# Designed miniproteins, single chains, continued (4), part 45

Each design is a single chain, and the fold is of that chain. pLDDT is the mean over its residues in the fold that is shown.

## One batch from the design tools (miniprotein)

Design m13637
Fold by ESMFold2-Fast:
Structure m13637 (fold): chain A 62 residues (1-62)
Amino acid sequence: MPSNIDLIKVSEEAREEYKKNPSMTKEQLKAWITDRLKKLGANDEEAEKLAEQITNTILSEV
């Protein structure tokens, strides 16, 4: 599972990515975050669940 620092960094990067491309769908943003988390050592199930949570948080803030 990614560290808390890794999760914070992915969330920050995801917010910046969405800010640059606000036409991204929820599915596209979730897929981007999922791929990032998997590269940081998350398994498929963890990455999908964490990406859903991060995506929902970002979309609630914009």
Scores: mean pLDDT 78

Design m13638
Fold by ESMFold2-Fast:
Structure m13638 (fold): chain A 86 residues (1-86)
Amino acid sequence: MTIVIVLENGTVGQMIDAVGVGVQGELEGGRARVEVKGNTLTVTIEGASEETVQSALDLARGAEEAGGKAEIRREGDTLTIRIVGP
């Protein structure tokens, strides 16, 4: 499956965590891309493992617990996680 993490106004810690999920995806034999545009960090992972999917979902949960907002959408084989920092 493909994961797209979109982090808007993220903290430094949230940016590190999002990139870390991308690195995990690459180590599991997937392909990860990281893009930065203004205040938005996007991490795209193609060929994500179940463990990488869980890490991405845990990132969304942690952002909500920290007072941010997270939205999770599934369209076909693509899971999109949008996180807005506090």
Scores: mean pLDDT 84

Design m13639
Fold by ESMFold2-Fast:
Structure m13639 (fold): chain A 96 residues (1-96)
Amino acid sequence: SLKELIKEISDALHELMEIFRKEGASPEAVEKAREIFDRVYEKVKQHFPDDEELLKFLEEARAEMDAAIAAGDYVGFLQVLARALKKIIEKLKEKE
């Protein structure tokens, strides 16, 4: 399942890159990216249900993403998304 998680996260990262390549930092791209992040979050939660520090960090990041979207702060959204993805990647590297 860890190999499957790594593949799913990799696929999600490629999907995010394609969205921003095609649409830039548009409202539509940001909404799609937020949905992709929720999919990633649920997979991470399923694989690391007892990692309270990681899950709390990601839940706080989700709240910050939602606040940025509500404010029309798409740069702020991208900064939060990048921090959350970095935290997930670091966790996956620890499990190699």
Scores: mean pLDDT 84

Design m13640
Fold by ESMFold2-Fast:
Structure m13640 (fold): chain A 81 residues (1-81)
Amino acid sequence: SVEELLERAEELIERLRELRERSTNPSWQAYLDDLIAGLERLKERLEREPSEKTKERLERNLDAVEEIAEVVERIVEHEEA
């Protein structure tokens, strides 16, 4: 549903912001900033213009970025240990 996708986007954006703050690598910080901006744009588009296309676009990006976040999170956690 639209509500579920918006909740997933909000949660992932928050997670990415936390990872960005914890990261000391400027390349990862820049990359995470780009991912956050992209997700915010897709979220806003779905809110303004709900359609099958806008839902599918956000969902595909959420799936891809969630996988990236898991990898980055493991790297950051390992460096913090």
Scores: mean pLDDT 85

Design m13641
Fold by ESMFold2-Fast:
Structure m13641 (fold): chain A 57 residues (1-57)
Amino acid sequence: KLSEEDLEAESLLALALMAAAIGAPRERVEALLEEAIRTARNPEIAERARRELERAR
């Protein structure tokens, strides 16, 4: 069962990926990914967000 925080983190991760796809500024994409990492309580969600952050850099 995903917590509310994990659902929010998944949403932030999805928004970051959409922002990257439409060419949003890198700073916005990184901020969304950092918020996803901070919000996630499930370590697997946090790890996915960290991997995307590494790719964005």
Scores: mean pLDDT 81

Design m13642
Fold by ESMFold2-Fast:
Structure m13642 (fold): chain A 67 residues (1-67)
Amino acid sequence: MLPEAPEEVVEEMRRLIEEAKRAAEQGNLEEARRLYEEALRLAAEYPESVTASVLAIEAAVGLTVIR
């Protein structure tokens, strides 16, 4: 079985994505971009994690929308 990201890391990635969505809704696109980039950085540390990969896709889509 491939290693999964620790639960704390998954929770942190979800938190970053939700904070990024909130910042984008408030028009704070700079902050939203920073938060999405942090989520992608965390996912890159766990490339074999399916959960981290799914969250990375969500963050990447968020980045493309706010450009």
Scores: mean pLDDT 79

Design m13643
Fold by ESMFold2-Fast:
Structure m13643 (fold): chain A 73 residues (1-73)
Amino acid sequence: MRLPTDAEIEYTFGLMYKGIANYLESQGKKEEAIEAYKKAIEHFERARALDPSLQPQVDADIAELKKKIEELK
């Protein structure tokens, strides 16, 4: 198996926090969901900085989560 790069690890953390945030949102925990979405965005931004080839996918994910945060305010 291929050893994950730091960029791939950061992207995976972004996906994990996105999943946690979706779960918290489903439980009506809006403030906790917003914080988890913010953490997901931070990890996606780090992944993009470490590997610019991830930018198209990461930019789409960041835009989706920013929209979610605005809708939950």
Scores: mean pLDDT 83

Design m13644
Fold by ESMFold2-Fast:
Structure m13644 (fold): chain A 60 residues (1-60)
Amino acid sequence: KPYLVTLIPGKEKLTLEQVQDLVNRIKELEKAGKTPEEIRKELEDFVKKNNYPVKVEVER
């Protein structure tokens, strides 16, 4: 299913390494056949657990 993932930066800037980690995570979840809702939840859990200064939004 086509979807759009938006990463909204928080108070601190994301490093290039953190951006790459998020992109790789999205790619793996997509390859695993996760739905947009599942990808959003997994990414929210990931950024919360690792205290990444970013908000995740996924549409369709």
Scores: mean pLDDT 70

Design m13645
Fold by ESMFold2-Fast:
Structure m13645 (fold): chain A 69 residues (1-69)
Amino acid sequence: MEEGLRLAREAGRAYAAGDYRTAAELYVKAAQKDPSLAALALHEAAVAARRAGDEETARRLYEQSVKAA
């Protein structure tokens, strides 16, 4: 639980710094550690992946986010 939230906060900081690839990776880890965050974290990971220019990863993460909701 707390580890998932910590990873999500780290992802948010990476996103704010413009490190979108790291943000996407950290949001995916947050979803893995805390299933209650999975839908939201995977959605944020998809947004970060798009910002990083990885359209294929973003598409897959959006699909996973919808399934987790």
Scores: mean pLDDT 83

Design m13646
Fold by ESMFold2-Fast:
Structure m13646 (fold): chain A 100 residues (1-100)
Amino acid sequence: EAKKLLEEGKKYAEEGKLDEALEKYKEALKIAEEVGDKRLVAEALVNIGDVYGRQGNLEKALEYYEKALEIYKEIGDEEGAKETEKKIESLKEHIKIREE
């Protein structure tokens, strides 16, 4: 169920339907939290961050990526943590360019 919602959200995001993608990802997040699937929770949080980033809400994108990173570190997912850290770094660099 939650995995299917993530896939539906990704399809909406690919079509540029960011609000619909966000809704599906938030639904997936709630279900993943209810069943205790921490890896799926982290994946949903990254996808939510990606949507906020694409909408130009960089502060929310950073918040969701940081939440996902915390969970990846908690569960020992080194690859997920590394990929999320790279997203955070890229986002912070983009913010710095906008501040100048």
Scores: mean pLDDT 84

Design m13647
Fold by ESMFold2-Fast:
Structure m13647 (fold): chain A 60 residues (1-60)
Amino acid sequence: MYRFEIKTESEEKAKELAKELRERYPEAKVTVEGNTVIIETDLPLETAIGIALDAIGLAL
């Protein structure tokens, strides 16, 4: 299992990012803690990195 933590500028942005990630990657577990989005997945590392990079792009 891979875990990524993505810090956003606000709790509102974290919620928006989590919603988009859940729609794009329903197989990943996405949770929000304050302004941080936590992504947990057991998918292959290449896919997990892809999810993290997409999340960073969406957060910008």
Scores: mean pLDDT 79

Design m13648
Fold by ESMFold2-Fast:
Structure m13648 (fold): chain A 78 residues (1-78)
Amino acid sequence: MKEKEIEKQVEAIRKAAEAGDLETLRKHAYELGKILGLSDEQAELVGRSAVVAARAGAKPEDIAKSVLTVAQQLAEEE
């Protein structure tokens, strides 16, 4: 189910942010974007924005929520 895959990636994003693993954070944010139907370019943008938020000291839960929200908004554009 698509929902289970989304939940898995959201949790992976939260854990990577909590661990300070920016490469893993970027990768899971990208995968979440792809699951939601984003293009490679849009999914990369979502991944980069997650890393920027983490570097700015955003909380892991806020990063995961923000990534999901942005990816869903971009998916609704088409």
Scores: mean pLDDT 83

Design m13649
Fold by ESMFold2-Fast:
Structure m13649 (fold): chain A 107 residues (1-107)
Amino acid sequence: MVKIETKVEEVEVEESTSEARQLSPGKVHATAYRTDEPGSKTEITIEVPEVTPEQMERILELLQKAAENLAKATGTPENISPEDAKLLAEARDHLDEAMRIANEAAK
């Protein structure tokens, strides 16, 4: 369920508005909330092969940044500003980099 109304009260505004973690072997997940819209939640899940701890940390970092950018950009989808377009492009770049690291580990 995507509409969680009060989770932001536990997350708060102290850099806890986003997180990324490994859910299971081969799966990583990131969530982000907008500070001005606590009911808004962005989630990203990707599959990764067996990776080194350093690669996993980098993938989690990139997913968290992508989720944060998507949460900010998708806040007002009917009014896409140049700033929102930039955030979406940066989110895509972060996801592409995470997938590149995962693909390199698969070799």
Scores: mean pLDDT 66

Design m13650
Fold by ESMFold2-Fast:
Structure m13650 (fold): chain A 59 residues (1-59)
Amino acid sequence: SEEIKELEAKIEKLKEEIEKLKKEYEESGGDPEIKLEIEELEGLIGIVEGLLKILKKKE
């Protein structure tokens, strides 16, 4: 399914962005704005993974 492939690619991209932000968070000495951005992206991944699980059950 094209939709499943797009969601999987989106999850991978979000995970890569989180890894970069975690590195920036350590380098910044704990910038609370970066921490909030990480938490927002982690929340988004949870939502997308939930949708992906539902879609995969239909295949």
Scores: mean pLDDT 83

Design m13651
Fold by ESMFold2-Fast:
Structure m13651 (fold): chain A 65 residues (1-65)
Amino acid sequence: ELDELEDPRARELGKAVVEALSKYIPKDEARKIAVELAKRVQDGEISLEEAARTAVKLIQELKDK
């Protein structure tokens, strides 16, 4: 899934998001979120910086639960 993305920066972001989120949620859920964010970056819907900011926000929200 992540390895099927053509943009290597999007793939690297997705892998980092899976690793970070897997500490707080099941790996399958983390992978789903990571793939969605990475695809949005690859499709030009959001910037890499915006996706990274969104991932950090999600991690903080999960940590504060």
Scores: mean pLDDT 78

Design m13652
Fold by ESMFold2-Fast:
Structure m13652 (fold): chain A 65 residues (1-65)
Amino acid sequence: SDARLAAAVEAARALRAGDEERARAILRETFGDQAETAFSALRTALTAGVAEEDAARAVLEIVEG
C-alpha cells in the first residue's frame, strides 16, 4: 500500500541518518510482527548501497509477499 511504502521510506531515511531506534519504531507500527524481518531487509539493502526508495520497495515485496 502507499501508506506502507511511505512508512518504509521514512524508516530507510531514519536508518541512513543513524537513527536505528526511530527506524525500528516506524517498522513496528507499520508491520507489527514482521518489523524485525523488515528492519533486517532494509539494513541489508542500504548497506549494499541501494537507494532508500528502492530499499523500501524491496522490503514491501519481502514482507507482503
Scores: mean pLDDT 85

Design m13653
Fold by ESMFold2-Fast:
Structure m13653 (fold): chain A 90 residues (1-90)
Amino acid sequence: MLSLLNQKDYEGAIAAADEEIAADPNNAQAWYLRGLAYFEMKKYEEAIADFDKAIALDPNFRVAWLERGYAYLELGKEEEAKEDFEKANA
């Protein structure tokens, strides 16, 4: 599933998202995609920060709520994860 080799691809995804964010910082999808890359790299706090931006820009971005919930679970923040899962399923 996850491997150290795949982190090179996630670094490329982060660089691509950084370019999209620089061009349009209101692009919720670009923040979300960078958050996914951080999540796959096990950088859960960085992933949460990027999902926070995606959600702030588009509160109906349900998969961003879902993925932030999973990142909270990985950090042991069960109550925050529960709230995010409820928002994803609303």
Scores: mean pLDDT 83

Design m13654
Fold by ESMFold2-Fast:
Structure m13654 (fold): chain A 68 residues (1-68)
Amino acid sequence: HMKVALVVDKDEANARRMAELLRREEGVDRVEIRVVKNDEEGRKAVREFIEREKEPLLVVLGAERREF
């Protein structure tokens, strides 16, 4: 059982910071970082992650603070 977290952000420095915090959480085996230009790329990254991972455990969206 591998617990993989995804971090999606427009700011690379912020994404790396979030990933480091997640790596310190108990039971997270791997953290994947996706730096995106816009919300559409973010949604695509999340879909690709879900399709690749049979059991996506954590998804963190830091790029868009408030989106519909």
Scores: mean pLDDT 70

Design m13655
Fold by ESMFold2-Fast:
Structure m13655 (fold): chain A 82 residues (1-82)
Amino acid sequence: MDPEEFDLEVEAAIHLIRATVAELAAEKSKDKNEQIESYELAIEHYRRALEALRALGPQYDRDIAVVEERIKELEKKLEELK
């Protein structure tokens, strides 16, 4: 594996983990403002993961589609909280 490709895979993985943690924090929060902040953080990390996956190339198209759909679902949840 090329070091640049490996770094992008690690970057994507880290941001996906951070997005998932932020999403879980939002779902477990009882405070509306904390839910909004955590969902916004989750969307930001999913977007960064998406950029890394797109840079890796077409072999990740399926993963890209899953992340794009998740961002849309979270944006909808965020609108319901506002």
Scores: mean pLDDT 85

Design m13656
Fold by ESMFold2-Fast:
Structure m13656 (fold): chain A 75 residues (1-75)
Amino acid sequence: ASDEEINQGVADIVTAVGNLLLKKGDYEGAIEAYRKAIEVYPDNATAWENLAIAYEKLGKTDEAEKYRKKAQELA
């Protein structure tokens, strides 16, 4: 597999961990996981979108809007 394919696969797994944390209400943990996913693969639109959702759940609406726009640009 290419480096990009490997990085995308790793980011997908980390994003899935973030999704589980988000579902459990661990918004801080979800944010950490999504940030790690985008560090590995910055074009992961799902990680950016769900990062926005996690920030919105914490009441950080300005941060949420920034990350939501980033996700839309990548889609």
Scores: mean pLDDT 84

Design m13657
Fold by ESMFold2-Fast:
Structure m13657 (fold): chain A 84 residues (1-84)
Amino acid sequence: MEAEKYLEEAKKAFDNGDYDRAIELFEKAIQLKPSAEAYTLLGLVYLAKGDYDKAIEAFEKALQLDPNNPFAKGLLEIAKKRKE
């Protein structure tokens, strides 16, 4: 599926430190098929860039789709602490 291909490419871009490319690809994946995984990974990229407000927003979106996602919950707390 197209969305899964964008998720895979975005993960590769993130692993390579190409954060802007990773954001573009995660946003494309979300446009095609919103998912807690895609929002969680988008939040991780923003966290790596130091954009804590965008990271918080993305993790909150992930939790709206999957309220019991332990990774998104933990990452949201980390982003909030780093913003302080």
Scores: mean pLDDT 85

Design m13658
Fold by ESMFold2-Fast:
Structure m13658 (fold): chain A 74 residues (1-74)
Amino acid sequence: MSDEDAFIADLERAAKEGDAYAAETLGDIYLSQGKYKKAAEWYRKAAELYKEKGIDPGRAEELLERADYAESLA
């Protein structure tokens, strides 16, 4: 398996543990790979984590806009 697969698996674990930045990074990775639906899913997860923490509500809104944009490309 590629080193990229291991890196993605580690980010998925971090995001599951509540790391909003890991979820946002996964969105960026999937977007760069042309996996627009996966990118949108992870951007929404990141936005939810930011909202739950009450930190920077503007960032959560921007991530939801990025998710919508990514879905428009699918």
Scores: mean pLDDT 80

Design m13659
Fold by ESMFold2-Fast:
Structure m13659 (fold): chain A 60 residues (1-60)
Amino acid sequence: MSLEEIEKEINEILEKALKLGYLTDEQKEKLRQLLLEAAEKFGVDVAYELRDKIISSLNK
Protein backbone atom coordinates (compact mmCIF):
# COMPACT_ATOMS: atom_id res chain seq x y z
CA MET A 1 0.00 0.00 0.00
CA SER A 2 1.31 3.47 -0.85
CA LEU A 3 1.50 6.29 1.73
CA GLU A 4 -1.35 8.08 -0.09
CA GLU A 5 -3.50 4.91 0.13
CA ILE A 6 -2.78 4.58 3.88
CA GLU A 7 -3.75 8.24 4.44
CA LYS A 8 -6.93 7.76 2.37
CA GLU A 9 -7.98 4.66 4.37
CA ILE A 10 -7.32 6.51 7.67
CA ASN A 11 -9.42 9.48 6.47
CA GLU A 12 -12.28 7.17 5.38
CA ILE A 13 -12.28 5.43 8.80
CA LEU A 14 -12.26 8.79 10.61
CA GLU A 15 -15.16 10.11 8.47
CA LYS A 16 -17.22 7.00 9.32
CA ALA A 17 -16.33 7.33 13.03
CA LEU A 18 -17.41 11.00 13.06
CA LYS A 19 -20.77 10.06 11.50
CA LEU A 20 -21.28 7.28 14.09
CA GLY A 21 -19.98 9.42 17.00
CA TYR A 22 -17.49 6.72 18.07
CA LEU A 23 -14.76 4.34 16.84
CA THR A 24 -15.71 0.65 16.66
CA ASP A 25 -13.20 -1.96 17.88
CA GLU A 26 -12.79 -3.06 14.24
CA GLN A 27 -11.98 0.53 13.16
CA LYS A 28 -9.48 0.95 16.05
CA GLU A 29 -7.68 -2.25 15.04
CA LYS A 30 -7.64 -1.19 11.36
CA LEU A 31 -6.12 2.20 12.31
CA ARG A 32 -3.46 0.42 14.42
CA GLN A 33 -2.59 -1.87 11.48
CA LEU A 34 -2.35 1.10 9.07
CA LEU A 35 0.00 2.94 11.47
CA LEU A 36 2.20 -0.18 11.81
CA GLU A 37 2.35 -0.55 8.01
CA ALA A 38 3.30 3.14 7.64
CA ALA A 39 6.06 2.74 10.26
CA GLU A 40 7.47 -0.37 8.52
CA LYS A 41 7.38 1.03 4.97
CA PHE A 42 7.97 4.79 5.44
CA GLY A 43 9.48 5.14 8.92
CA VAL A 44 8.36 5.82 12.48
CA ASP A 45 8.23 9.62 11.93
CA VAL A 46 5.59 9.18 9.19
CA ALA A 47 3.56 6.91 11.49
CA TYR A 48 3.76 9.53 14.28
CA GLU A 49 2.47 12.25 11.90
CA LEU A 50 -0.48 10.02 10.91
CA ARG A 51 -1.17 9.17 14.59
CA ASP A 52 -1.20 12.89 15.50
CA LYS A 53 -3.67 13.52 12.64
CA ILE A 54 -5.95 10.76 14.00
CA ILE A 55 -5.79 12.17 17.57
CA SER A 56 -6.48 15.72 16.29
CA SER A 57 -9.53 14.52 14.28
CA LEU A 58 -11.00 12.56 17.23
CA ASN A 59 -10.55 15.45 19.74
CA LYS A 60 -12.66 17.94 17.73
Scores: mean pLDDT 80

Design m13660
Fold by ESMFold2-Fast:
Structure m13660 (fold): chain A 59 residues (1-59)
Amino acid sequence: GAAEALLERTERYGIRAVLNGADPEEISRLARELEAAIAAGDLARAAALLERIEELAKK
């Protein structure tokens, strides 16, 4: 479903962001906030947090 897709993308882009020099602690924090948003049923917030992780994954 939508939640599983967001979690898979978070893992993929989070790894890429760290490889591109992002702070692992910042990525971990954003991923934890995203998981909390999904648990609360706030998929819009989860998507916004994923966009932030995706920005950090850009070179």
Scores: mean pLDDT 83

Design m13661
Fold by ESMFold2-Fast:
Structure m13661 (fold): chain A 80 residues (1-80)
Amino acid sequence: SRLEALKEFELSLLEAMKTLIITTLGLSEEQKERLDKLLEETRKKLAEAKSEEEVREIYDEAVKKLVEIIKEQLEEEKKK
């Protein structure tokens, strides 16, 4: 139960970050699809996680990839 609560909490944080990014940066269609795929993949990995350490590692990887999406969006803005 505690492990499942941690998984749901971390997913809620990632979804909150997604909402902030979309409302603030105006993502391209390609970046929105990448963000959706990242969250779906992360949800699947979290479902299989067996420890709090694994949950934290999965979350850290997701945040790193989310930052990469933000950086790519900012690079696209420079081309406009």
Scores: mean pLDDT 81

Design m13662
Fold by ESMFold2-Fast:
Structure m13662 (fold): chain A 93 residues (1-93)
Amino acid sequence: MEEAEKLVKKAEEFEKQGNYREAADYYHQAADIYESLGDLKKAAEFYERAAELYEKVGDIPKASGFYYRAAQLYEKLGDTEKAEEFKKRADEL
């Protein structure tokens, strides 16, 4: 909600500055809040963004973990294609 939206704005600011690790950490925090609130679509989207940024900075364990988490949420949402895509991406890291 309001706190999660604030974290997303922080993440976007850090991403624009090229601070990809800080951006990933804020997207991760926002995703956790959205998931706890039952907004699985936003949670999946922000776990996906966090994973992409962790991959960009070479944090492979975090990137892999969040790609799997995004895949799990997309599967719950019925988006089988995205779920398979992110599982494959995590496995290829």
Scores: mean pLDDT 87

Design m13663
Fold by ESMFold2-Fast:
Structure m13663 (fold): chain A 116 residues (1-116)
Amino acid sequence: SMEEKLRELLRKAITVLNDAITALDKLAEQTGDPEVIELAKKLREVARELYRLLRDPNATLDEMIEALKKAIEVLKETLEFLERLKQRHNLSPEVEKAYEELKKMIEELEKFLQEV
């Protein structure tokens, strides 16, 4: 069903958000940048909302779609932020790999959302 597909997408989005948070936490450890810390907090807030919807039996399809769109948007903001940070900080190979994986996963989520 459409609901089952959306719930699967929300679970996938949570995984991508958690991967992004891990990458930002690593970057914060390397740079001490408070903007990185604040961005990680924003991602955590979005992840909490997706977890809430997954546990809510009364969550509507529209609410799930809107939450997924918000998650994708925040992940895109994260990628753009990381691209700008590359100009100011030397990123570790591990953070660079996480960045490339996040980009691929965002594209996958967007393509799947088009089919729902």
Scores: mean pLDDT 80

Design m13664
Fold by ESMFold2-Fast:
Structure m13664 (fold): chain A 53 residues (1-53)
Amino acid sequence: MEAERQRLLDRALEHFRLGVEAWERGDEEEAQRHGDAGVRLFDEYERVGGPVV
């Protein structure tokens, strides 16, 4: 479970980084797509790990 959570977090962070890079180069559509993917992966990461508390 911990390894699965780490993989989800790593993938979410990678998408966020790619989104920032797309924004910096002016590719706003690509930035939004990566942002959306990162948010979905991060949401799954939090759900798998249970309550944040």
Scores: mean pLDDT 78

Design m13665
Fold by ESMFold2-Fast:
Structure m13665 (fold): chain A 55 residues (1-55)
Amino acid sequence: PLDLSGLSPASAELVKLLQEVEKRGYATEEEKKEIDELLEKVQKEIEKESGIKIE
């Protein structure tokens, strides 16, 4: 099990979704879109917290 207590809400949601995809061995088109949106949110949260921009 993953310790999610140190993760932001977006990071925790992304990890949960990725675990479900890994268990099934595939991602649906809706899940792929949600993963992309969550990845963008996580990137923005990291940039905001660290004060640096990532590409």
Scores: mean pLDDT 71

Design m13666
Fold by ESMFold2-Fast:
Structure m13666 (fold): chain A 80 residues (1-80)
Amino acid sequence: SVDEVFDQIKSILDDYQAGKISEDEAIAKIKEIMLTMTPEQYLQVMAKMEQTLSPEQLTLFGQLVSRAGEEIQREQDAKE
């Protein structure tokens, strides 16, 4: 569900900012979520993020998503 995905992402952002998880662990967790989301869920989660997160957390989320996307691409390329 959108709420469960939002809560998971918010928890990852909060834990990373609190120093409870490493950047690599945060990227790995975001990557796992990205691989399980449908395009429709992604749009709904992004809408909720933009309404709920601070500009700082939105920027952080964008950075982690970008790096997770790069890792997904590298893993697909490495398996070819």
Scores: mean pLDDT 80

Design m13667
Fold by ESMFold2-Fast:
Structure m13667 (fold): chain A 98 residues (1-98)
Amino acid sequence: SEAKELLEKGKEYFKEGKYEEAIEYYKKALEIAKEKGDKLLEAEALANLGEVYYKQGKYEEAIEYYNKAIALYEEIGDPRQFDVAVNVLKMAVERVFK
């Protein structure tokens, strides 16, 4: 799908350390996933946005996006992705409250 291709392009930019470009592509993927009702892809885009904000040191934004991803993963019933998102959220929360 178009949203999946945009998500993959965002991941490529993220690996290159191009965080602003990664955010742009993840947000485009998120919008299309929402329009199509693709809850799994929406949750993946939200989790990737949380990760990129975390890498930028924007921990409050990271927490917001991870919380949204966790809520969707709970709704979908995907325990593996839920565990990953929760663990990264814990790391982001620890940095905000120090």
Scores: mean pLDDT 81

Design m13668
Fold by ESMFold2-Fast:
Structure m13668 (fold): chain A 57 residues (1-57)
Amino acid sequence: SIAQTIYESSQKLAEGKWTKEDVKKKLVEAGLSEKEATFAANVIEDTIKKGNRVAPL
């Protein structure tokens, strides 16, 4: 599902294993258009940077 792909992509992006471009590609594979995937990837990245701040190591 798209929701599952968003969750998995968000985790990989937050872990630094994937780039925003990788997330965009996975969202397109999940059924989003290129424009929708670009928008969603930007929202995911922004949300992670603002909400998912890893605790100081």
Scores: mean pLDDT 74

Design m13669
Fold by ESMFold2-Fast:
Structure m13669 (fold): chain A 65 residues (1-65)
Amino acid sequence: SDEEILQRLEEDLRGLLEWVRETGDVETALAGLERGIEAAKTLPNEEVRERALELLERTREEIEA
C-alpha cells in the first residue's frame, strides 16, 4: 500500500540519519539520497511521489546542516 511504501522509506531514512551520526560519512549518505530522489521521481502515484520526495529532500537538508 501507499502507506507501507512511505513507512518503509521513513524507517530507511531514520536508519540513514543514525548511520551518518555514527560514522560521519556524509558523502556516501548524500550519494544514496540523490539516487533515492531520482528513483522517487519514477513512482507512478503523484501523491506518494510528492511525499517521498519531501521526505528525501528533508533528510538531505538535515544531513547537510
Scores: mean pLDDT 84

Design m13670
Fold by ESMFold2-Fast:
Structure m13670 (fold): chain A 66 residues (1-66)
Amino acid sequence: TGQQLADNTKAALSSLPDDDAKKIVADVLTSLGVPEEEIKKLTADLDKAIDTLAQKIIEAQQQAQQ
């Protein structure tokens, strides 16, 4: 499910060094069309950045199932 994919992604990112996790999250959010202004705000808070990515994964999976 999208929730399981999101949870697995959060766990994987949390196991990485913070700098590496931040870079991956920023790159993925950029590829998903998240506005640059929002990404810049998230780069100050890794936990919020990871939560935003997880939420986007859930939304994408739910859209695919509709």
Scores: mean pLDDT 74

Design m13671
Fold by ESMFold2-Fast:
Order: C-alpha cells, then structure tokens, then sequence
Structure m13671 (fold): chain A 69 residues (1-69)
C-alpha cells in the first residue's frame, strides 16, 4: 500500500515537471514511480490498478526521455 501511494505521488510530480518542460526532472520522478510500482507488483502481482499505473507512467517516462539530448 505504501509503495502504491509513493508511486502515485512520484507520478504526479513527474506530470508537473513535464508540464513545466523540465524533462530531466520528469524522467527522475517517473523512474521513481516505476520503481515503487514494481515493488508493489512484486508483493501483489495480480493488482490490475498497479499494472495500469505502471503502463501509463512507463509511456510518459519514454516520452520524456525522447526529449533529452
């Protein structure tokens, strides 16, 4: 449960950084969110909500990475 909450918080911070055009910060926050969601999936591999969050943040992390030099 704590891992999901921390993942969602990092995901939100990543979205805020992305909106500001801070792609480096967005990548850091999205990577943090991915790490927490992976920890949550390790404990509960059938959690569909975490799987959906993981897919969403992974796509956004890749988009932010593609904007870095």
Amino acid sequence: MEDIKKGDEAYKKGLEALKKGDYQAAVRYFSEAIAYYLKALEKDPNNEEIKKRFKEVSKLAQEALDKLP
Scores: mean pLDDT 83

Design m13672
Fold by ESMFold2-Fast:
Structure m13672 (fold): chain A 94 residues (1-94)
Amino acid sequence: SELLEKAEAELEKAEEALEEGKIEEALEHAEEALRYAEKLLEEGRIEEAREIAERALEIAKRALELAETKEQILRAIALQLRAIGLLFEAELLK
């Protein structure tokens, strides 16, 4: 799946940015991965979408722990909520 490959690449970039303390870049890549997860879910690829959303949620949680600005905190929280929402939707589609 091209969508899965793109989502995984974005998650790898997010994890790398997080290790470097680049919180905004990590959040941007995790947000993009979650957009691919939403498309995977729309295509009925429930398990793949769930896996990407779970990884994006973990990145968002770690980004929140490292967040130094109000904007970073709010963005990390928003991403966590969006990932949780997608995970809930995926569970309903089983």
Scores: mean pLDDT 89

Design m13673
Fold by ESMFold2-Fast:
Structure m13673 (fold): chain A 93 residues (1-93)
Amino acid sequence: MEEKVKELLRKALDHLAAAADASTDFNLQVEITLLIIGVAVLLSQKTLNKEDAKKFIESLLERARKLYEQASGPARDHLERAIETLEEALKAL
């Protein structure tokens, strides 16, 4: 995986962590934490082909967009930044 994609995925992790911390809804915090785990697993892969990485990021984006629809206030703002950063990572693949 290109270094630029890894940097964008780390930036997405920071935004997701901020979203989880800002959320007052326990269920939303759990779902955001599952997204954090997904991004962390992707970052831990030493050998992953571009097509599989693309499909995985697309899956993370779909889940993040669903959580964005449910979120409010600062948690929603951080989720929006995470979504934008994941979209940039997908384009950089």
Scores: mean pLDDT 86

